# Designed miniproteins, single chains, continued (5): the designs that were tried, part 12

Each design is a single chain, and the fold is of that chain. pLDDT is the mean over its residues in the fold that is shown.

## One batch from the design tools (miniprotein)

Design m16388
Fold by ESMFold2-Fast:
Structure m16388 (fold): chain A 107 residues (1-107)
Amino acid sequence: SAREYFEKLFEKLVKEAEELLKKAEELLEELEKLKGKPLPKELEEKVKELLLEFGILEGIIGIFIGTAKRFGVDVSKLPSYKKLEELLKKLRELEKKIEELLKELKK
């Protein structure tokens, strides 16, 4: 069924979001350890890559939500989508913390 197809599709996005969340948490910890030290270019590049990967993930999710709706699938009723929303909320909170800390380290 269309519902089963999108459940599996969003389960894959959940895994991608979980991997990205882990990378974001590790990167935030590395940046916090730099308080009072110069920001390495390698870490600045990792932040840029993380933000790009997150932007791509959000874009893909938006496309899949729109496609699901076109095929009569209410994504809000999919267990995988509910889990994905919780992960995206955590990712947005970490993104904000990383961006704020990066601005402080660049001063």
Scores: mean pLDDT 86

Design m16389
Fold by ESMFold2-Fast:
Structure m16389 (fold): chain A 54 residues (1-54)
Amino acid sequence: GLLKGLGEASEAMGKTLKAYAEAGNNRQGGVDAAKTFSKTYLEKSDELNRKLKS
């Protein structure tokens, strides 16, 4: 359902943010984490938007 989709997206975002914060202490890790975060955000946003329209 919608609430479950929102919860899953929120959890995935939280995990990505934690990885980004941990990687922030090294330059390359920070870049890689930011790239992964952006991709994950767009993918989860698109998935949620599709579920909302369905």
Scores: mean pLDDT 69

Design m16390
Fold by ESMFold2-Fast:
Structure m16390 (fold): chain A 82 residues (1-82)
Amino acid sequence: ATEATALALRAIGNLLEYERAVKDGDIETAKKYREELIKDIEQLAKIDPNLAKNLVDTAIEIARELGDEESVKEFEELKKKI
């Protein structure tokens, strides 16, 4: 429970930083936070797969709203693995 909560909060933080970087046009920073978010969700999936799936679905919707087609594909591939 504690570890899953910590991973979920870290994933949410990375998702927010990813969104800010995309809005700022900082593609390199966006990729960095996307990679950290993916790692957090992969670790969370080992503990709480349903929470991990909910977070990846949220990430897909945010990336889609931002028009970030590359990140949509990355998150959809992540969803297939968890």
Scores: mean pLDDT 88

Design m16391
Fold by ESMFold2-Fast:
Structure m16391 (fold): chain A 79 residues (1-79)
Amino acid sequence: MLSSEELKELLERELEQAEALRRQAIASGDPRLQAQVLRAIERAIEGLKKLKKMYPENAEALDEAIRRLEALAEEVRAA
């Protein structure tokens, strides 16, 4: 079973990867890459929403991660 500590480490890595992809997509100016990155972030958000339903004890940490991913998605859409 996934521990609370393991979940937090996974969320931190996911957010770091999403941030790196966001920076690359915006810097590239390539709308195709921006669309691909946006889709990847949206898939991650849906995955975390499902995980929140399975592990409600971690809802606060998952909601924070979802909010941060949604903010990154908005930045990619604005580019």
Scores: mean pLDDT 81

Design m16392
Fold by ESMFold2-Fast:
Structure m16392 (fold): chain A 92 residues (1-92)
Amino acid sequence: MTPEEQLRETIKLAAQTIIDLADRLDLPPEVKERLYELAQKMLEAVDNGDIEKAAEYAIEALRLAREASPDPRVQANLDTMIAIIRELLAAA
């Protein structure tokens, strides 16, 4: 798998993770709406081949979810995904 292919698949996984967290966590409605919007923008940017923009939306969404989540384990998992996306983006 190329770094670009790995980044695309990681962003798609991040979008699914953001949607799942927005569905499952008791978040403010404004935060849930923004997470769904960012997940959609991530998927659209991937479809358009704008992988750098897709990664930017992914990092924004993961940071928003992290700040809104009270569970330290969820925060740690989201921090790990942000780090992976940043490393893959640098390698792409």
Scores: mean pLDDT 84

Design m16393
Fold by ESMFold2-Fast:
Structure m16393 (fold): chain A 90 residues (1-90)
Amino acid sequence: GEKEKEKLLEQIDEAIADPSVSAEMKEYLQQVKDLIENGASEEEWLELLKKMLAAIQEKTGVTLDPAQQAEVEERQRREAKEMAEYLKKL
């Protein structure tokens, strides 16, 4: 219920306040918090995961081969679905 959602948001806020967490990670944690608060869809979660991967690739200059890209995309779809389903149960 609402209490489980509030607890999850508190954990994210603690991570955002943690000085050992990087500025870029804090920005993504804020986006995760926004998606939780607004009742985001599977598609919205998937878009955030894709955006995070794109930012990492730009920062590191690392490109994935087609097999690695397909594996990451499958994992992202699974994680987006699991998160959306989990939040619907709260």
Scores: mean pLDDT 78

Design m16394
Fold by ESMFold2-Fast:
Structure m16394 (fold): chain A 70 residues (1-70)
Amino acid sequence: SREKVMEEVEGMARGARAALKAIERMEKEGVKIEPRVKTEAIGLGMALGARGLSEEEVYKIVEEKIREAA
């Protein structure tokens, strides 16, 4: 059970990294992202990562969420 918790925590970290990379890239491309949308995107990334999604999968989903909010 502790091993599963550790995998979820590692997944959360992976998801957060993916979300932050997506945010940084989009802002560099001139997309104006509101602070609340950034917080929601990071939270979504963490949740998806905890569920076992890859960094690439999380990145794509988070990018889509941000585009919908813009």
Scores: mean pLDDT 87

Design m16395
Fold by ESMFold2-Fast:
Structure m16395 (fold): chain A 76 residues (1-76)
Amino acid sequence: MDEENERLRRDFLEVREEATEEVKKAEEALKKGDVEKAKEHIKRLREIADSIPHPGVREGVLELVRELEERLKEVE
């Protein structure tokens, strides 16, 4: 049971770490004016959100996507 609980916790943390990494990469691309790179990382973040079964966590990631998309419009 302990190993199963650790696997579930790890999977959740890995998803959060992936989302955080993609947000950081998208923000760095936006700061540099690299619109294509920013779009790619935003797309990956949306894919991560779609993989999250918990609606509250998924919506939180989608909110980050929306914020990054608004910033992308400013960089155009």
Scores: mean pLDDT 74

Design m16396
Fold by ESMFold2-Fast:
Structure m16396 (fold): chain A 76 residues (1-76)
Amino acid sequence: MQSEEERQKALEVGLKKVDEEVKKLEPELTPEQVKKLREELYRAVRTAVAAGVSAESIVAAIPTLAEVLKEELLKE
């Protein structure tokens, strides 16, 4: 089972990766879309951490999830 220390590390690493990926996508999105993308990715990270997903798996998944969510935002 994931320890408190492992959860804390996964959360910190995941949120940092979200900020890095969102920053790369900022030129393609409006400020409102950037905010929504960040909020959805933060939610996904928190959910994955709560489900016991490893920091490595979370970091690996973030770029793909960010691209998928960007495409959904552009459909609006």
Scores: mean pLDDT 81

Design m16397
Fold by ESMFold2-Fast:
Structure m16397 (fold): chain A 94 residues (1-94)
Amino acid sequence: MEPGFALFEEAGEAYNAGDLEKAAALLEEALAQPELAGHPLVEIQLGIVYEKLGDYEKAAEYYERAAESLAKHPSGAGLAKALREEAERLREKA
C-alpha cells in the first residue's frame, strides 16, 4: 500500500477509537503524500474530524477544499454544493 493510503487507514482506526487529535494528524500527513494530495475523501474526513474537535474554522476550510476538488467533475456537483453549505454553517459557529 502507498504510504498515504496506509496513513489514511490508520487515521480511520484512530477515529473509531475516539482519538480525534491523532486522526487529524494522520489525515494531514496522508494529504501531504503525493498519491492523496487534493483527494476529496481525505479532505472530507479532515472536515469531519475537526468538526468533532470543535475546530469549526478548520472543518469549514477542509469542506471548502473538498467541494472545490469535487466541482471539477459533473458527478460531484451535488456533494460539492452540500459541502459548501456545511462549511458556511460551521463558519457561523466559529
Scores: mean pLDDT 82

Design m16398
Fold by ESMFold2-Fast:
Structure m16398 (fold): chain A 71 residues (1-71)
Amino acid sequence: SFEEYLQERAAELRDWFDANPDISDAEFTARLLGLQRDFFERYPNATQEQVDLLSLTLDELVGYREELRAA
């Protein structure tokens, strides 16, 4: 499902952030934009509900990185 796809991609990014804690803000933003691009490539007819879940997932990834920086 799209939800499973999105959660798997988000988990991959979290693992990548854990492995690369010294990433720049520009590189972090590029990774988030990459997830967004890949999502719309796979789901070109995404509904508003699917776009809303993508936005929530991106916000959660921002929060995750803030926690890593605080540690």
Scores: mean pLDDT 83

Design m16399
Fold by ESMFold2-Fast:
Parts: sequence; structure tokens; C-alpha cells
Structure m16399 (fold): chain A 89 residues (1-89)
Amino acid sequence: VDEVLREALDTLSKLSNEADKKGDLELSVSLSMAVISIAVALTLPGSDEEKIETAIKALEFGKKKAEESGDEETVKKLEEQIEKLKKAK
């Protein structure tokens, strides 16, 4: 579980950095907020399922923001991470 959650964090962090490099500050900030949500969930007491659900919601938020930005590559990568987390339940 921790490995899949760490992978989701790494993916969001990389995508946030890429958005920043492209000058898309709104997307970069939104993806950084998703990273914080998952990181906080990892530090709080809770079941593995609760942590996975929090991560899925954070990734879905990031995907919505990427869709609004028109960043199809980021949408695809976030969708792949959501699928991985759903399989880890």
C-alpha cells in the first residue's frame, strides 16, 4: 500500500513540476494540493483502504484540473494512477 501511495505522490509531484515549467501555475498549484492531501493522509491514523480512497480523490481532483487546463497528457497519467490505486484496494 505505501509503495503505491508513494508512486502516486511521485507522479503528482512530477506533473506539478512540469505544469510549473510550462507556466500553468493554476494546474501546478492544484496538483501540489493533491500531493499535500495524500501526504497528510499517510501521516494520520487510518486503514489502508481509507488512505487509498483519499489518494484516489486527490488524483481525481488533479485529473479534473488537468482536464480544465486541456493537458491531455497529465489527464492520462493521473487516470493510470487512479486505476492502480483502485486495484490495490
Scores: mean pLDDT 80

Design m16400
Fold by ESMFold2-Fast:
Order: structure tokens, then C-alpha cells, then sequence
Structure m16400 (fold): chain A 67 residues (1-67)
């Protein structure tokens, strides 16, 4: 859970920096934090619902994950 949240936050920080986030970038973050792509996806949804990341940023990540 915490590792998945860290992966999701790392993707969000790339977007905030003005960088493009690809599916490969998310898979690399998932590998680095030792979590699955699905766990990252669920963490993004959770962080969006909690307001920890903006709806705009969360939706950009979820679009890359084909949601």
C-alpha cells in the first residue's frame, strides 16, 4: 500500500514537473517500489479520492493505464 502510493506520487511529481508519463514509466516505478501496475492504479484512485493529488493529475495517470 505505502509502496504503491509512493509509486503513484512519483508519477504525479513527473506530471507536476511538466514531464510526460508513459505506461512504461509507470511500469518502471512499479518495479522500483516492488508493486504491481494494478496496485499503482488503485493507489492513484485512493489518492485522488483523498485529495492528495489533483483530479487532473490523477486522470492523466489513469488515462495512461487505460481507465
Amino acid sequence: SRNAELAALSAALKILRGEEVTKEDIDELARFFGVSREEVKNAVKKLKEEGTISEEIANKILEVLNE
Scores: mean pLDDT 83

Design m16401
Fold by ESMFold2-Fast:
Structure m16401 (fold): chain A 91 residues (1-91)
Amino acid sequence: MLSKKEQEEKLKEKLEELKKKKADKLELALLGILAERLGFKEIAKEAFEEAEISTIDEFIEGAIELAEKVEGVSREEAEKELAPIRETAEA
């Protein structure tokens, strides 16, 4: 497994790559979600800003619906798992 430092460097490198290639808003949002899950809040925030997510709640609602339908998790469980992502995007 990559070290935390290597994970941070790779996430920063990927964020810059996605910015340069004018990637889809969804790709940037997914990078932000991954960065938040790994504990890199600054990278997550920058990715969400580049994705121009003015209503992060729309992405969270979609993720909750998919988790319920595909993984069979409860809405409350999915909402708790995604709460840190919402907090980072709104900071």
Scores: mean pLDDT 68

Design m16402
Fold by ESMFold2-Fast:
Structure m16402 (fold): chain A 91 residues (1-91)
Amino acid sequence: AAAALTPEQQELLAQLEKQVEVQKKNVEKNLEPEDAKKMFEILDRMLALRRQLLQTSDEARRRALEEEMAKLGREGTEIEVRALNRKRAAA
């Protein structure tokens, strides 16, 4: 079984979930629908990986999760950069 979350880790996860909800609202407001959908998928996957990271004590597994999160972070940045470039081109 996966390691149980501590009360402190549960509180951190709850705060991250609230942050993701705020980020999704900002994404929906600022991005085109297709880009927003892709960003929602990235945000949901990042949250799931963060939860797995909190439950994992194995160093090799933690590094693999961190690498996956880094890849998703780069994909998210590319979407944001493309959206920003479109806004600048429209100005």
Scores: mean pLDDT 80

Design m16403
Fold by ESMFold2-Fast:
Structure m16403 (fold): chain A 87 residues (1-87)
Amino acid sequence: MMSDEEITLEYLKVLLDLAKEKNLPQEYIDKIEEIKKEFEKTGDSEKAEKKLVGLLIEGMEAGALSEEDIKEINRRFREINEKAKKE
């Protein structure tokens, strides 16, 4: 089974990939990469997820993330969680 640490890393990777694909501002991409680097050093999934949620809210408020983007992110997160339960 995937660890909570692996799940959190996959969540950050999903957000980073989507941000790059949509050409979101470099400042926003840099914030995601900073959270990922801190998480790789600390292993603190709870803090990383809290920061990730904050970035999602920031992206929505700035109009960078649409409702369609949030649905796609949630779909990918669900796939990660289902995979984690099986492996």
Scores: mean pLDDT 78

Design m16404
Fold by ESMFold2-Fast:
Structure m16404 (fold): chain A 100 residues (1-100)
Amino acid sequence: SIEDLVKELRRLRRELLELLNDPNATMEQILAQAERLAEVLRRLIGRLPDEALAQKLEAALDEIMARLREAVAAGDRETLAASVISLAILAQEVIDLVES
């Protein structure tokens, strides 16, 4: 259900931001958690009735995830952190759209 997806997305978003602030977390652990969040976020975007809006949000998610994966491949922690923050913002925007 949409309610279950929102609950799971809120939990994964909180866990991702906690992991980002953990000095012992590896870039690979942060990427793995971001991938879990992105999977649930894609499922929630797919439930939006506005197909044009859903396509724009999916494209934004794909750009963020591409930057995040490239940051990990390059060992770029600054770009990784910025991309995770962008992902967390997008997740909250989608939650607000489905709950408002």
Scores: mean pLDDT 90

Design m16405
Fold by ESMFold2-Fast:
Structure m16405 (fold): chain A 95 residues (1-95)
Amino acid sequence: SAEAVAQAVRDALLEAAKEGRIAFLLALRDALEQLSEEVATRVLRVIAATLTRDLELALSYAEDELERRLAEALIAGDVEEVAELLAQLVREDLS
């Protein structure tokens, strides 16, 4: 089920990115709801910091390399990389 949830998160983010910025932000919120409270709280802090283009702050919230890569992808606006990294975070958190 972890793989199925991770795949659904990736697919939802990629489809939302085609629709627009607000759809993508809503899909990010839905992805956070699939994570444990601890991981969701850290990832939300990373996302919030990237909204102000503050990479240093975003990296300060990151606990591992996946979360650091997520911060960098969010700052870059790389929606495909964000989708893959969030799917991997879900896969690892639910395993």
Scores: mean pLDDT 86

Design m16406
Fold by ESMFold2-Fast:
Structure m16406 (fold): chain A 93 residues (1-93)
Amino acid sequence: TDEKIKALKKALELLEKAKKYAEKGNKEEAIKLVEEAFDIIENSLKNDPKLYKATSLLKKITIDFLKKASSEEIVKFIELEIERLQAEIKVLE
């Protein structure tokens, strides 16, 4: 859907910014931006309760993981998430 594609593209912008902060060792700001990216995706799914709940749970698990991860591990995670969202956008287009 156009709304979902728009949300995924906005989330990608936030993940690209998060990667730059993580590369500088600013773990706190990187995690904040990842959380904001998940919030945008979650809000785009308000009309689908099952996907909304799944995204909310994934956000919690992801943020808990990133808080325990090194800056290098956070960079690698964000790179994989960027690839995943790019693939999802391509399928939806």
Scores: mean pLDDT 86

Design m16407
Fold by ESMFold2-Fast:
Structure m16407 (fold): chain A 77 residues (1-77)
Amino acid sequence: SAALEAEMERLVAEIAALKARYAASTDPAERRALLERIRALLDRAFALAKQLYPDQAQAIDARQARLHAYLDGLIAA
């Protein structure tokens, strides 16, 4: 679907912008909030990926779980 592809492109661009802001920030509270926002947008991107590639749902879920563990560790630190 062109609509789902456009939504994915928008999410990828938004995540990239937040990652750039995270890299530039020296405020621990802002960095934590940015990581939480990145995590939420990644969850939306993975949900869209499963709609675009349903035959790959198991592989997508495994990748999402690993990324969640990594990001949750950074947020908790």
Scores: mean pLDDT 86

Design m16408
Fold by ESMFold2-Fast:
Structure m16408 (fold): chain A 75 residues (1-75)
Amino acid sequence: SSMTEEQKLHVAELMLEAMDKHTNEEEQRKALLELGFSEEVVEKILNTPDLKERAELLVEALEKIKEEAKQKAQE
């Protein structure tokens, strides 16, 4: 909540660039699955060539995980 949507997207872009530079596709897939992303979402992110579009998908998926976690905490 301390970050704007633009800042979230910029951080996601930097994270994805760092992952592309320092890790292979298999390590990226494993890391995203461990964060709680579905296999379908992970494949979509990894198969999206545009960095900004990949960042938007990552931010959207993170917000969905965050909302699901909030719902579980209220049960």
Scores: mean pLDDT 78

Design m16409
Fold by ESMFold2-Fast:
Structure m16409 (fold): chain A 53 residues (1-53)
Amino acid sequence: MPMTPEKPTPEQIQLVRDYLEANRDRPVDLDSISEATGLSKPTIAGALEELAR
């Protein structure tokens, strides 16, 4: 998309990754990641998609 309105930045992807690594011993929800990182749920979903590749 020309604007990439929902594409996470590399920094946002790293924030999500760091949170997941810190919480490997427990399930994490989009709400929990959003509260911890300050990112919107669509941005977190995009970051999770990038990390799954």
Scores: mean pLDDT 73

Design m16410
Fold by ESMFold2-Fast:
Structure m16410 (fold): chain A 85 residues (1-85)
Amino acid sequence: MPVDGEKAIDFAIGVLERQLEEAERQGLLTPEEVEEVRKLIEKAREYFKKALELETSNPELAKQYFDQASVYIQQASDLLLRARE
């Protein structure tokens, strides 16, 4: 079972993917903004996977990658929240 931090990152990415799909469906974002959010979500998943792979061999680098995934999650969330304003 993933630890709370890992579970939170995975859950947040899933929420963002659903929010992006709904915002795109409703026309709340421009095509350019949809692409930007999608790229941020993809980067979050990429860094999350890299962090999981490195946890045993390089835990300090794994922590950096988890932190980076969280940054991308926050950036994607901020763009999606702005679409609702």
Scores: mean pLDDT 80

Design m16411
Fold by ESMFold2-Fast:
Structure m16411 (fold): chain A 74 residues (1-74)
Amino acid sequence: MRLAVTLRPNKPGLVEAAEAVIRALGGRVEAVLTDGDKVTLVVETDQPAETIREAVTPVVEALGGEVVSVTPLP
């Protein structure tokens, strides 16, 4: 399935850390979209949104960021 993982702030280190976690879970980042201080990663994964959120959140928060949302896409 496809997920939209939205992070704040838009910093390269946060995006790279989130991508590394997603890849470790067997997911693939298809696109990176920027909107002001937010970055949305479009991810293809077999994991549920909650699992991705739980794995990404501690890494992003350790770098001073936050996970705004993890939303299934059509």
Scores: mean pLDDT 83

Design m16412
Fold by ESMFold2-Fast:
Parts: structure tokens; sequence; C-alpha cells
Structure m16412 (fold): chain A 66 residues (1-66)
């Protein structure tokens, strides 16, 4: 639900590249896959760890102005 809403908002804003302000980990695997399947290019811009999927979604929103 939250990831689907983020995808919809990003598409409405014309975003084609999603900035991920954290490093890749198993915690974010499904989020990254969902964004890639939705047609976004993925760019990791920070080397910080996330604690949960919910934290990752919040950080993505903040980094992309959503």
Amino acid sequence: EEIDKLIEEAKKKGISVINLPFKYSDIVKEVVLALAKAGFAIQFIEDKEVKSREDAIKLIREANGL
C-alpha cells in the first residue's frame, strides 16, 4: 500500500529516477524491486543503513520531495 502510493505520486510528478538515500540490503529488496518494475531508474546516493521497510519508504519520500 505505502509503496504503491509512493509509486503513484512519483509518476504524477514525472520522476524517472528515484534517489535512494541508503545502501542496498535485504530489508529494501522488495521496495527496490517494486520501483524497478514500475519503470523507475534507481540511484543510490548515500551509504547509510535502514532499519525497516517503513523507514526506507519514508527516506525515499523525503529524498525525492514526495
Scores: mean pLDDT 84

Design m16413
Fold by ESMFold2-Fast:
Structure m16413 (fold): chain A 104 residues (1-104)
Amino acid sequence: EEEEVRRIALESAEIAAENLKKATGDPQKAERFLEAARRLIDAAVEKGVEYAGRVTNALITIAEGAVNPEKFDELYKQGLDELAKIAREIGDDETAREFEELAK
């Protein structure tokens, strides 16, 4: 169950990063996002299924935004704000700052 939750979250992060790269044309921004997402997934899974689920939902929001140009800015910011909030709640201020920078 824990391994499956981690796998789903990681797959969601990889899809979000790929879609973000295509939407922005910025492979470095997509890579920074993916690295921060992987760190948050590891910490969230350790905190429990509620945090892992919240991270996965935020990643799905970003992935959806990246394939919908009309809603991209809204969904991308919404997803990144939620990821930053989760990171701060679990005590990872460094990862939270990375998502906050990506939202700018």
Scores: mean pLDDT 84

Design m16414
Fold by ESMFold2-Fast:
Structure m16414 (fold): chain A 97 residues (1-97)
Amino acid sequence: SAAEERAQRAAIADAALAELERLAKEGHKYIDEIKKKVPGEITEEAEKKLEETEREAMQLIGEGYSASVAEARALAARAVALMRETVEELKKLAEEV
C-alpha cells in the first residue's frame, strides 16, 4: 500500500540520517584537530568541504521521500557513502598536519 511504502521510505531516511549525524560529528572532530595545528586556509577548506558534503547528502535524503522505495534506498546509500568519503579525507588530513 502507499502507506507501507511511505513508512519504508521514512525508515530508510531515519536510518541514513542517524548515520549522517554520527559521521558529521566524526568529521567535526577531525576539523577541530586540524584547526588546533593549522588554523587558516587549510581549516577553512576542510570546513567548507564538510558543509558542502552535508548539504549534498541532505539533498539526496530529501529526494528519497518522493522516489520509489528502491530509489530511496539507493539515494540514502549514496548520501552515507559521500559523507564517509569526506570524513575519511578529513581523517587523513588531520593525521598529516
Scores: mean pLDDT 90

Design m16415
Fold by ESMFold2-Fast:
Structure m16415 (fold): chain A 113 residues (1-113)
Amino acid sequence: LSEEEIEEIQKKIAKILLEEKDEKVLENFVEFLKDFFEKSKGKNPGIRLDKETFISYLKSYGIPEEVAEKIFEVLDLDKDGTVELGTIEAVFKPWRESLEALKKGLEKVKKEE
């Protein structure tokens, strides 16, 4: 992915997350990201996740199904029903460290629109 493509995906996902009224969902999203990055260490970035697997994974962290579906649709660039592990890593890497890092990332994207 180019930096421009990553930024476009981040902007779309930021809009989805900024529409979320329950801060607990944002906290749960950070916990999902931390676990995802730990589990993805040493794995092939070309591994693909299908829509059902992705949604189930986010739901296991308490992310609403509708939010998980919207995020998947943004990440599914080819519209083939799968997303590469490396795409997920590239998009979410800046937001993975803490709730504060996620909030700062969302604010940065919002200021550029």
Scores: mean pLDDT 77

Design m16416
Fold by ESMFold2-Fast:
Structure m16416 (fold): chain A 67 residues (1-67)
Amino acid sequence: SRAEEVRRRRAQIAEIMKTLDEELLSKEEIAAHFERMLEIVPNVIVNDEQLQAEIDRIYAEQLKKAG
């Protein structure tokens, strides 16, 4: 069913988000994880400005956690 497909996609996205939260990654690695996430949700349109801002945000949060 559609609800089952939505649950599977959310689980896959949650796993990628968990990796981004738990691992200290370079901006290049963060970008690769976003590319993988977009493959799971192919109907999501993200502009380059929004993508770059999100990569920068995650990287900055990781630097704060690393000290």
Scores: mean pLDDT 72

Design m16417
Fold by ESMFold2-Fast:
Structure m16417 (fold): chain A 95 residues (1-95)
Amino acid sequence: MEERLIKEMEPLAEELLDGPGRAEVERLLEELERRARREGDEAVLLAVEAQRLAAEGRYREALELAIRAARLAGDEESLELAERALRELEEELRR
């Protein structure tokens, strides 16, 4: 199910450890929106809102909404990836 997303996120995990990747976060949110559209309307609205926040540079808030969207969509892999991206982003901001 998440083969394409996992493949895309493997380089992202290494890059987030070396610094925040804006493009990688945006790609994660775009993929989450596509998955949410297949699962339900409520999840789609949250995914779209997350993308808008990311476009404004509010990545922490965007990822928090992405986590909620993934939970509503039942997309466990996107949920795990969004949680990891949020943790890595917060770790980077803390350093």
Scores: mean pLDDT 66

Design m16418
Fold by ESMFold2-Fast:
Structure m16418 (fold): chain A 85 residues (1-85)
Amino acid sequence: SLGLFLTAKAVELARQRKEPITLEELADELSKIFGIDKETALKAIQPELDRLRAEGAVEYDEETGQIRVTDKGLELVRERIEKAL
């Protein structure tokens, strides 16, 4: 799902930087991966980000644009990817 993919990308980027990533950075990565414009990526991300936040998989600061993946989000991504998605 798009939500699972977003969580996986947020985890990957956060691990590389050891810092929270921004919504802008996530949108840029999705734009590159799918060959779509950044505006389209942002429109696709927002409802999935809201859903993941409601499920406790991510924390999002609207003022700073920062995204943090929770332990629950890490468990969901790790389980799904390492069981071979």
Scores: mean pLDDT 73

Design m16419
Fold by ESMFold2-Fast:
Structure m16419 (fold): chain A 91 residues (1-91)
Amino acid sequence: SMAERQALLAELAELYERGEVTLEEMAELAEERGFLALAYMFRALDLLEKGAPKEEILEEILKAGEELGKEKNFIDKEKFKKKAEEIVKEL
């Protein structure tokens, strides 16, 4: 549910701030709990922090957008893709 996703995000944010979990570990935990969009976003952030190629970062962001589209039925996939490409281009 959205409430469970928000609770997990809050818990992981606190652990990350304390240095108790990495972005990769947060992605694994989100994936294990079925929050695939969060998992892909954490992977995108991990790749960004490591200085990975923009194409690899964008791929994970687009995967997150596709999973969000499946969950909410009101996310414009094309608009999300275009915005993600614009953000990654500025990195």
Scores: mean pLDDT 78

Design m16420
Fold by ESMFold2-Fast:
Structure m16420 (fold): chain A 96 residues (1-96)
Amino acid sequence: MKELSEEKAKEASRLLSEILRVADRALETLPAERARELVPRVVGLVLRMMGHILDGDAEGVLEAAERLAELFEEAGQHEAAEEIRELGRRLAEVVE
């Protein structure tokens, strides 16, 4: 499917918003210098994920979510990484 149905688009937006909420909370718990280092990488992966959503590329969504989760895992934010992986799987199911 090259284009999401209106219902799927609403659910994808909801899940993406939840991923952003988790990422924002994780960044707020980090030291300022560490957060500044991670912000450009987080933004890049979120934009990549958004592109894959628009393309109906479920595999690309999963890969971007995994890369995002790995960034937070490396920063010691293991709970945020697990939440991002779970939300990424749900988002990929919606996009497929």
Scores: mean pLDDT 84

Design m16421
Fold by ESMFold2-Fast:
Structure m16421 (fold): chain A 87 residues (1-87)
Amino acid sequence: MRLETRPLSDEEIEEIAKLVADNVDNASTVAAAFLYLTGLDVEGRRDEALRLAEKIIEYLKEKIKQDPNNTAAKEVLELVERYRERL
């Protein structure tokens, strides 16, 4: 993914978070999401990385509430929560 050079809008963060939550079983999408989060942090855009991670967590929790047997969503949630704690 190419990182946006301008600050991410709340709408863009929502769109990215939904894309990740809807594609938790796609290893390429999950990997791209973590590369994007890491890219934001490396560029000193930690606040945007935190906002995006928090929105991903929110959508993943909703997805798990709708389908408690969604193991992929639970695994990605744990990874994003661990990433957020290190930011």
Scores: mean pLDDT 80

